# Ledger of designs, part 30: designed miniproteins, single chains, continued (4)

Each design is a single chain, and the fold is of that chain. pLDDT is the mean over its residues in the fold that is shown.

## One batch from the design tools (miniprotein)

Design m13079
Fold by ESMFold2-Fast:
Structure m13079 (fold): chain A 64 residues (1-64)
Amino acid sequence: MDELNEQSRQDDVDGLARLNGLSDEEKQQLRTSEEAYQQALQKAKEKSQPGREAARKIAEELRE
């Protein structure tokens, strides 16, 4: 795994959206916009610092 932004982004978005409690519409925007995706990652980081650890593990498993 080389980069964070790959085709597996959709799976990552799904996990992150569940973790952060995003609505279906917000999740849809994450899938269609790179900017929205990056903002959602930062939002989860600030909103749930403990959840950051969980999201990190999910991302590692999905990529490795």
Scores: mean pLDDT 63

Design m13080
Fold by ESMFold2-Fast:
Structure m13080 (fold): chain A 105 residues (1-105)
Amino acid sequence: GAAEKLEEIIKKAEKIVLEMEELLGLADILLALLKKYSKDEEIIKKAEELLEKMRELLEEAKKLLEKLKKSTSVEEAEKLLKEIEEKKKEIEKLFEEIRKLFKES
């Protein structure tokens, strides 16, 4: 029924948010390595700005997840899940930009 579909959507969204948190953890490690081994302050600053955008997107995704957990409509829950998926794609793009900066350092 609708309750079972809502639980499945919530579980998928929770998994996506966890994957986003894991990407931020990896980005934090890359930034720490840049700060330790690179002397290029501009590359470090760009990486910090990208990481801050990733943190903002994760916070937005967590707020969407809280709305999804309170949803009683499958249609509304599916729309919220799609918005969370779009936030993950944005975080993945920002993470790839940080990885490119690490290779340039």
Scores: mean pLDDT 89

Design m13081
Fold by ESMFold2-Fast:
Structure m13081 (fold): chain A 60 residues (1-60)
Amino acid sequence: MLVARLEFESKEKAEEIAEWIRKNYPDVEVEVEGNTLTLRSDLSVEEFIGLVLRAIGLGL
């Protein structure tokens, strides 16, 4: 299982990104805590890195 923790500028931004991930990656476990997202998944390393980079891009 792969785990990533991403910090965004606001709680609202974190919630927007969390909803996008839940919609597009339903098998990824997403936890929101303030402005921080914790992602847990059994995706391949390549797919997981792609997801993380895309989430960061959307958060900018």
Scores: mean pLDDT 82

Design m13082
Fold by ESMFold2-Fast:
Structure m13082 (fold): chain A 92 residues (1-92)
Amino acid sequence: VKELLDQAKKSLQNLRDSAGKGDVDKTLSEADKSIKLFEELAKLGVPGAKDDANTLQKVKDNILASRDDPFLLDVSLSFAQMTSSVSLKALS
């Protein structure tokens, strides 16, 4: 469990950094990694992990829906950066 939590923290840090740089493709890739890690944590009975996976899925969906609108894309990337920061603080 601790190893998966450490991996989730690193993936969230990468997600935050990619979103902050405006790298859409890397942000989506890191979101996918984070979702899988939180799904595994949820299977192991870690409280809140399923909710975190669902929140990260919404982050991914928002970015995908916003790709054709630069204003909405900036908002979606800011939301991804904020969400990953909140999740990182919760895991600390």
Scores: mean pLDDT 80

Design m13083
Fold by ESMFold2-Fast:
Structure m13083 (fold): chain A 81 residues (1-81)
Amino acid sequence: MLKLKSPEAQELYDKGLALEEQGQYRMAAHYFVMAAQEAEKAGEDKEKVAELYEKAGRAYERAGDLENARAAFERAKELRE
């Protein structure tokens, strides 16, 4: 489980996890993207931000949203170099 230094990012991530467990994949993906953006603003480690975008990408794939899944995975790759 990711532990983030921003309480706002952590709350968004935890909400995304709860939505994913309920099968609400598109909404979960949106929350993971919001968590990634808040983590970036807080100066979180790039690896953790990349993991949040990968989590969003997988949730978008499960929702059938391949365009947003691709964008999320590309963002994660950019953060890792």
Scores: mean pLDDT 87

Design m13084
Fold by ESMFold2-Fast:
Structure m13084 (fold): chain A 57 residues (1-57)
Amino acid sequence: LLYRWYPGAKESDFYYPYVTDLINIEKAVKSGEVKSVEEVRTRFSYKPSDGTLREIL
């Protein structure tokens, strides 16, 4: 889902340990609070993992 909101983003661009953080990021993107991969990384101090990316895809 994250990489579909950012056409230039790849799954390898993200590493987060917690699914809750990814859900919060998804909500922020859908509400329009963040619009880019860089804004996501700046707002959230965690890096997504392949496992957590899979849970939101």
Scores: mean pLDDT 52

Design m13085
Fold by ESMFold2-Fast:
Structure m13085 (fold): chain A 74 residues (1-74)
Amino acid sequence: SKEEIKKKAEEAMKRASEVIGQARGLDPELAAELSRAMGELSRAVKSGNYEEAKKQIERVEALVDEAEARLAAS
């Protein structure tokens, strides 16, 4: 449902917001890509493009997982 996609988007954005500051210090390129994905997710949800929102949720989650893994390895 649209409500479920919005909830998943909010959770993805929250996770990204928690990690992006540390990711910026560790890997500026990864942080820039995450920031871009967050922006695209926000725009997709705001415009009601839920197909694009689903793709950007997956992208944000993957980038957050990568950032968390790299932070844990540091």
Scores: mean pLDDT 86

Design m13086
Fold by ESMFold2-Fast:
Structure m13086 (fold): chain A 68 residues (1-68)
Amino acid sequence: MKEIAEEVGLEILIIGLEIQARLLGVYDKYKPLIDKARELIKKGKLEEARKLLEELTNELAELEKQAA
């Protein structure tokens, strides 16, 4: 159950990042990295996926600040 709970958390994070990227108009730029995160989850590399998604979260947050 541990892996399933972690995977669900990462999938929710991906959905949030996709929505944020689309709202900022940068989805096409971040799609390859989002796809890579999904591939890491599929391969069971949950720690690597989490680190990538945290990095993307920070980048999109900075872009949102610049857009304001």
Scores: mean pLDDT 79

Design m13087
Fold by ESMFold2-Fast:
Structure m13087 (fold): chain A 83 residues (1-83)
Amino acid sequence: MSEKEKLIEEAKKKLEEAYKLGLEAKKALEAGDKKKAAELFQEAAEKAEEATELLKKAGMPEDVVEELLKDVEETKKLAKELA
């Protein structure tokens, strides 16, 4: 596996983790647990941010990286609003 392929694989794993945390956060929010939802959204944003950095290193186009960073920022804002 090339170095670029390894970076993409690692990024995919972190995006999968972020997705699962985001789903758990939504369930916590639906249950009325805003504090738990805030914590889970923050963790999801951190994983997605790490994945975006790996994709950037792998040579992903700037527009794709910017879109992913916008999604990270939106999730961070949601976490702060719920905390």
Scores: mean pLDDT 84

Design m13088
Fold by ESMFold2-Fast:
Structure m13088 (fold): chain A 81 residues (1-81)
Amino acid sequence: MREIEHEIARAMVLIAAAVYAIAIRRAESEEEREELLREGLEEVRKIAEKLAEKYGMSEEELEEMIREAEEILRRALEEAL
């Protein structure tokens, strides 16, 4: 059942990215949006690395989770600006 664990890991990383994306879109200042992007990128990477280690995911899977989450965060910043 490693497949379910990998699905949970990906879902958790995407949920974290979505939360920060919503915060970025709702931020009232450009400075606040930039801080949220920085925090979101750091937190997403940390969560992804922890989950990849916990569930024995490959380097490729870790890189894919980080890439997808970073795209969500970057899009949120672009839409807010």
Scores: mean pLDDT 82

Design m13089
Fold by ESMFold2-Fast:
Structure m13089 (fold): chain A 119 residues (1-119)
Amino acid sequence: MEEEIEKLAEEAKKEGLDSTAKAIRNVPALTDDPEIALELARIIYLIAKSKGDKEITVRLSPDPEETLAELRKAVEELEKNPDAGKVVFERPHPATGAPMRETIEVKDGEIRVTVEGPL
């Protein structure tokens, strides 16, 4: 898993996407699940390689098995849509159930992560 994340970071760096390479390398620090880390790294890489601003939305469940499946679906959607430059993760707030949004996008050659909510 870490080896595949390192490979993605090196490929991003070779394409001049230095900020993306750093973001990919830092993904394992955001989650204890190596499978979730790998899918997040793939999402960041695919967004950074995008030629457009199309948005895809991923709904996250409190169930860890559903979360991994939804992240994998996001990777497949990005692979099919090379113009997808944004991913929005929607999840319910654990106490209120109110929707929360986390947006990952590439803007001006930088990876931007925006957290909004609870909404």
Scores: mean pLDDT 74

Design m13090
Fold by ESMFold2-Fast:
Structure m13090 (fold): chain A 60 residues (1-60)
Amino acid sequence: SKEELLKRIQELLKEASKNFDPKTVFEFAKKANEAINSPDLEEQQRLIDEMEAELKKLKS
């Protein structure tokens, strides 16, 4: 659902804010906003996957 998508994006932003500098968090926020406003479900998923991959790489 769209609500689950929003929750996931918010969780990713929260994790980013703990591990990244403010500039990087701002870049994540831009991607999150783009994902939320995208009419294409595949593009939304791609952006979320990119955010998750970047966060996961940092935590590895």
Scores: mean pLDDT 75

Design m13091
Fold by ESMFold2-Fast:
Structure m13091 (fold): chain A 65 residues (1-65)
Amino acid sequence: SVLDAFRARADPSASHLERLGLAARALAEDPAVSPAQIVAAARALMDNPDASLDEMAAILEEILA
């Protein structure tokens, strides 16, 4: 899943920008994710620039549910 891929690759010490890149890559690599879900996830993550790794994972989980 996108969430599993993100959690497996995300380093807790990584910058917010690095985590955004990892989230985008995980979304792009999952063929089950629709274009609408990618857009929704990107908007939610961009609207939360101060989000922690766990908060970003929670946002992804909510959008992909």
Scores: mean pLDDT 74

Design m13092
Fold by ESMFold2-Fast:
Structure m13092 (fold): chain A 84 residues (1-84)
Amino acid sequence: KAEEARKWLEKAREALEKGDLDTAQEYVNKALYYARQLEGPEGFRLLAEALEIVADLYEKQGDTVNARRARGEAEYYRKLAEEA
């Protein structure tokens, strides 16, 4: 369900830009849920994008440790998408 993952990613980014952290967290969780249902490079790319939003959310909350972990996981999925 790539369209659903993209929709929730866009909504999560908009909420994050507005500083609505709770809403952004809800929307990125939905994006992650739909992205995980996709196989192959498109799913990996969307997972990476969602995890970058997760990292941004942690940074805005002052949680630099979890932000770094989320960035690392996003990089892992981005490489998987690139290798395919």
Scores: mean pLDDT 85

Design m13093
Fold by ESMFold2-Fast:
Parts: C-alpha cells; structure tokens; sequence
Structure m13093 (fold): chain A 67 residues (1-67)
C-alpha cells in the first residue's frame, strides 16, 4: 500500500516542497527530491528502484506526474 515518489524539478526548492507534501498526504514510505535529471533518466531510476525495493514508484517532473 505504501509507495515511493521520485520528485524531479529544475528548482530543488520546488522538488523539496512537493516531496514533503506527498510524504505527509499520500501515504508514501519515502519521497525523494532530485534535480538535474531528465524525465527519461527519472523514469529509468524509478524502474531500477522498483526492482530493488519491490515498491511502486511514482515519478513527478516539474510539478507533473509522468509515471
């Protein structure tokens, strides 16, 4: 039932704010703020995290859910 979030934004402060909001409201086990990644790179990292953890991983890029 708990899941992970990858929160990628060109602005680290925005990534941190959304990650905090998701962590408290959506029942995520962890929300990971990142910057400097493309959408494609974020989706690949999410796929590897799903393999490693067995948890569903949601991906957010620039304030939008993409995966």
Amino acid sequence: KKKLALVVDKDLEKALELARELKEKEGYERAIPLTGLSEEEALEIAKELEKLTGLDVEVYVDGKRVG
Scores: mean pLDDT 81

Design m13094
Fold by ESMFold2-Fast:
Structure m13094 (fold): chain A 95 residues (1-95)
Amino acid sequence: MEEEIAALRDEVARLYGEATRLMEEAQKLGNPKAVELARKAIELVEQAVRLIDEAYENLETDPEKAKELISEARSLIGQARTLVDQARAEIEKAK
């Protein structure tokens, strides 16, 4: 599970960077829909980070809770990835 948490932390860091870059690009292009999609993705990633941190804190005391928090974090990461893909598609339509 420690390796799983480390992998998730790496994934959320990459996704946060990508979403932030897309939001800046969308703002520069004046695409409010892409800005909204990227911003929502950032919010979901921030929620996933909180769940991952809570999972890490519960590893020794409540492993079942840690597992549930990791599952919730994975769901939020999946949703954020979809929003990042949608934001990218909106930006590409504007080019």
Scores: mean pLDDT 85

Design m13095
Fold by ESMFold2-Fast:
Structure m13095 (fold): chain A 77 residues (1-77)
Amino acid sequence: VKEQAERLIKRAEEALKAGDYRKAVAYSNLAVYLANTGRELTDEEIDALVAAMEALTPDVTKEQAENSIKAARNNLK
């Protein structure tokens, strides 16, 4: 369970480096959700949820994306 959340944090960090700030926030929020609920999702479910979160998310700055990743890491420890 925590292993999937940690992998999503890594995907969020990769998205941040690529300049995909909304995707970085989406992966970070999904990692926290999975860690708190104990649910495991398929890669297809993850991709669908991330796409939906990006569509609903307003403009995100690099600083906001960095803060979301930091918050997710703190929630997993």
Scores: mean pLDDT 79

Design m13096
Fold by ESMFold2-Fast:
Structure m13096 (fold): chain A 67 residues (1-67)
Amino acid sequence: EELEKITKASLVAARAIREVQATAPVPDSVIAKAGNEALKLIVDEGKSEEEAYERARQVLEDGVAAQ
């Protein structure tokens, strides 16, 4: 149950990270933040994989833009 949610969050975060890293270098701190947001949305808030993916991608894009 929780392990399945953690696995889904990790896969969603990994996908978002790979897509953003293909366009620009992403700092480890921003990668960690995106992963934590995906985990929070799926595990703690029960949000969909789609919502977690969009949030993780937004965190990554915002982190890159803020550099």
Scores: mean pLDDT 80

Design m13097
Fold by ESMFold2-Fast:
Structure m13097 (fold): chain A 75 residues (1-75)
Amino acid sequence: SKKIEELVEKLKKLLREVLEKAEDLELLLRAIGLRLQLIGLEIDIELGLISEEEAEKRLEELLEEVEELKEEVEK
């Protein structure tokens, strides 16, 4: 539970930074897509549609995708 909360907060912060720095429409649309995936995961967790173990794995995968996008925005 605590690890899920920490991953969600880290993802929210990182996505906000990416959205603020993205200057072209392609990068903005990718960031929006990743944010929608996070929102969907938070809903699935809240409704109990996903196990804590599966949620952690998907949040970690999403974090990797957001970190890759951040590198593209910062180049």
Scores: mean pLDDT 85

Design m13098
Fold by ESMFold2-Fast:
Structure m13098 (fold): chain A 84 residues (1-84)
Amino acid sequence: AEKLVEEAEKLLKEGKYEEAIKLADEALKKTKDPVIIARAYRVRADALEKLGKYEESRRDVLLSVSYALIAIGEAFDAGKEARI
């Protein structure tokens, strides 16, 4: 899944927006990791914006941010057991 996201990010930089979306979709189907899900939605959002699909892009940006916040929240919860 992570390798698919990395390849999708590369395709996005090359201007291959439809291919980038396809690989991001494949990554989303193969992962449950919120970090990878957030990255995949980010790639889809950027590609959709370049294709003029602003409504779908906005939805995917919100999903990317939501999954990124979940991942960050889990990391902060792990810190609560540190002795202060």
Scores: mean pLDDT 77

Design m13099
Fold by ESMFold2-Fast:
Structure m13099 (fold): chain A 67 residues (1-67)
Amino acid sequence: STAEIQALLDQALDYLQERNFEKARDLIDKAEQLAVEAGDETSLAQVEQLRSALEYMEKLLAEKAAG
């Protein structure tokens, strides 16, 4: 359901803010699977935005570790 997808995305955002990338990624992947099955294009767009934010944060942390 759309409500379940939104709950997963909200939880993923919380984990991303906590910098728990493993749990954030798992929840994003689950939300994507449900959104694809539901044909929910709005939720799929939110999945892509959150995935992009996660990848950007991982890159930023990798650059900080390399300096």
Scores: mean pLDDT 83

Design m13101
Fold by ESMFold2-Fast:
Structure m13101 (fold): chain A 80 residues (1-80)
Amino acid sequence: KKEEKEKKIENILKQAVDFLRRRIRGMAEQFSLEQIRAFADKEIERLKKLLEYYGADKETIDKYVEKFRAEADRLIAEVE
């Protein structure tokens, strides 16, 4: 069911973004910006593999990875 799959993929993205936000804000006092960026890059790769596992097509994966990367960039800018 396409709608069910879409909702599951959206929920994965929302959960990943919420986790990223909490972790980056928690890391700001303990870790360098380089370490925070490396963490964000690792989480982007994790999201990509998870979306592939759930059978998202390349266009959907690219779209959600782009959204996740944009949010990561915004969060990192907040702690600079």
Scores: mean pLDDT 79

Design m13102
Fold by ESMFold2-Fast:
Structure m13102 (fold): chain A 94 residues (1-94)
Amino acid sequence: MYEEVTFQDIVDVLRESTTPAVALEYLGTLLLMMYELGLLDEEQAKLGRELVERGRRLRERNQEDLVPRFTELTPSILKLLENIAKSIEKEKNK
């Protein structure tokens, strides 16, 4: 069987992340994946790249505790989830 990375798998990783830096990196990666699928605009992809860069830099400097808590990212995550849900719903109801 092929392993498929589902949207839920990414959400679970974000929820289980022990460090906020890892959560930022995964969130940014998710945004870039959605951009590749044509679901996001260039400005949103730019945000994704910035989040990945911030996460990596903080991990490299061992400054993970200085990253905003996951709860502070909630509005951005909820907006992303809403956009994904709408795209899936449109395809599913064909």
Scores: mean pLDDT 60

Design m13103
Fold by ESMFold2-Fast:
Structure m13103 (fold): chain A 63 residues (1-63)
Amino acid sequence: MSAKERIEEAKKLIEQGKYKEALELLTPILTIDPNNEEAKKLASEALKKLGYEKLAKIFEKTV
């Protein structure tokens, strides 16, 4: 499965309310390429939905 397909799957999981599963799918992508803006944005959105807004902001800034 390509990174693009994993990002699309994570997007669908977020739409279904499966935020933790979406984060698990995005974590390998961000480990390999921490500058992947689409994956960072989706991870930020999932974290905000789970109530971890402060953690979500980490993915919005370059570290």
Scores: mean pLDDT 75

Design m13105
Fold by ESMFold2-Fast:
Structure m13105 (fold): chain A 55 residues (1-55)
Amino acid sequence: SAAEVAAEAGRAVRAAMRAYIAALQAGDTKSAEEARARGLAAGERAVSHGATPAL
């Protein structure tokens, strides 16, 4: 369902943001970039399934 897709995407975005911040604090630009890409992909997936973006 759209609600399940939105909830899953929200959790994925939150997890990606936590990983992004941790990577930045560690000075790991590569891991930060990958975490950001995962967050964007999760957000786009939610929109593609008709979910409202959480931003």
Scores: mean pLDDT 76

Design m13107
Fold by ESMFold2-Fast:
Structure m13107 (fold): chain A 60 residues (1-60)
Amino acid sequence: DEKKLQEEAGKTAGKVALNGVRHLEEQRGVKVPEERVKEIQEKASKSGKENMKKELEKKK
């Protein structure tokens, strides 16, 4: 159960980060290199999982 919540948090964070990058590309007329987009998604997913893990450890 906790692992599933961590995975879902990571997936959601990654999707939000991707959408944010695409929005900025459209608004500013720039293109972020695919390699950078992947790094951003990976960092966001990892942070999402870590944050969820910490929250689950603190909840009552």
Scores: mean pLDDT 79

Design m13108
Fold by ESMFold2-Fast:
Structure m13108 (fold): chain A 70 residues (1-70)
Amino acid sequence: SAAEKERKAAALYTAGALLAVAGVISRELGDEAAAEADLEAARRLAEELREMGYTELAEEVERLVEEAEA
């Protein structure tokens, strides 16, 4: 159903955004391994969003990851 798909997309987006933020925090604290793992997980969630057809949400998660890597 559409509602189930929307809830899944919301959960993936929220998790991706949180992982991108966690990656920034880990990098600032010098935990490069944790930062890399969190940013890679965020990128995977963005890809899942894109596969589901939520391109704009996927692009927003990818933007947050790119900002975290700068």
Scores: mean pLDDT 87

Design m13109
Fold by ESMFold2-Fast:
Structure m13109 (fold): chain A 62 residues (1-62)
Amino acid sequence: MFTDEQLAEIGRYVAELVEKYGLTPEQREALARKVVRLINAGMTDVEQAKEELEKLAEELAK
């Protein structure tokens, strides 16, 4: 389970991806739902979570 500090870091990274890829509000919601899925899957590695989020952001931006 992520700590509050790790969740805050992931939240900032999602915001950075939204700006970097020019994502719509609907695409931002897709990233937020991906964070929830990673948490439910027992993800504890922040860097791996960031990698998964960037892959989704790249796919959404196509």
Scores: mean pLDDT 83

Design m13110
Fold by ESMFold2-Fast:
Structure m13110 (fold): chain A 88 residues (1-88)
Amino acid sequence: MELGEEGLRLAREGRGREGAEKALEGAEEAEELLKQGDFEGAREQAQAAHRAGLEAVRTSETLEAINLGIAAALRAMGILFDAGAKEA
């Protein structure tokens, strides 16, 4: 299962902390794909990580999980911007 998709599933199941952690891992994988020139793969992974991070923010009850979700979503957004700019 893709890290971002796994994170989204976990967040929707009420496991926001684990969902946020998987979202952050997905964003890190997207960043590595971007460094390797796989702009399409980086965008797909970053989109999934961004959605998972936002869902973790929405569903989590702890500040720690919310902060991780925000960090994952922001990192994924930066990767999406960079991947899109390099393809344009």
Scores: mean pLDDT 80

Design m13111
Fold by ESMFold2-Fast:
Structure m13111 (fold): chain A 59 residues (1-59)
Amino acid sequence: SLEEAKELITRASDLLLRQGRFDEAVELAKKALELSKNDPQLKRRAEGVLRGAELFRAM
């Protein structure tokens, strides 16, 4: 659901920004992206979080 996607984006952002748990942030962002297929704005937000988490993990 879109509500579930919003919650996953929020949790992924928290893992990324507050906890430095990049692998878990990637997992939640991927789930959010899958649930956001029919919402362009949520899809873009999920892609942004996923990209950020992957970049930080690669450093």
Scores: mean pLDDT 81

Design m13112
Fold by ESMFold2-Fast:
Structure m13112 (fold): chain A 71 residues (1-71)
Amino acid sequence: AREEALEAARPLFEQLREAIRKGDSERAEELERQAVDTVASIPGVDREEAEALVKGKRRELAAEVQAELNA
């Protein structure tokens, strides 16, 4: 369920990573909302859980991008 939900939003997370890399906060916020909606559409995942999962993934992607820029 949780792994399937994150996989369903995978293309949105790839776009989110690029938006973060470009510093496009507005686009990143839009993609985060779309990812929450996608994750919340999976049976057994409520919206609160979806928001927590997506926000965690966004923080992870932001850290990865920051590490790449500082390398």
Scores: mean pLDDT 81

Design m13113
Fold by ESMFold2-Fast:
Structure m13113 (fold): chain A 70 residues (1-70)
Amino acid sequence: MEELEERIRRVAEEAVEEEEKRGRKFSEEEKEKILEQVKERIRGELEKIEAHPEELSEEAKAFYEKVLEA
């Protein structure tokens, strides 16, 4: 469980960092809010994927693999 949470956090952090590299500026508070929202979205997507792994869209499959490998 904790290892999965760590991977989810890492993927969320990478997503925020990519946005910052595009020149978008976030305050520390905004960054934390976005991180939490992205983490929650990742968790929700993983639960959906685990419920129906054989019916994954290509987008969902790539996202699941990214989280699993992170």
Scores: mean pLDDT 67

Design m13114
Fold by ESMFold2-Fast:
Structure m13114 (fold): chain A 80 residues (1-80)
Amino acid sequence: LTDSQLYAIASGLELMAAYLEDEGRYLEAGEYYERAGELYLELGEKEKAAEFYKRAAEMYEKAGDLEKAKKAREKAKEAE
């Protein structure tokens, strides 16, 4: 995949995550935010990756999945 294609995919994942968050579908929203963070990390955008991993952790906490939330917070620290 080219960087341009990765940015387009990341943008799509962000929009889907925001939609799912607004719908109260927090587990799914967290998964999409985490995937967006992974793509930004691949693109070398560490600050954006860390922010999306933090957002994913917040979604996982709202969903009650504390193990996924903890892992997402560790990914955020590693990305910074």
Scores: mean pLDDT 86

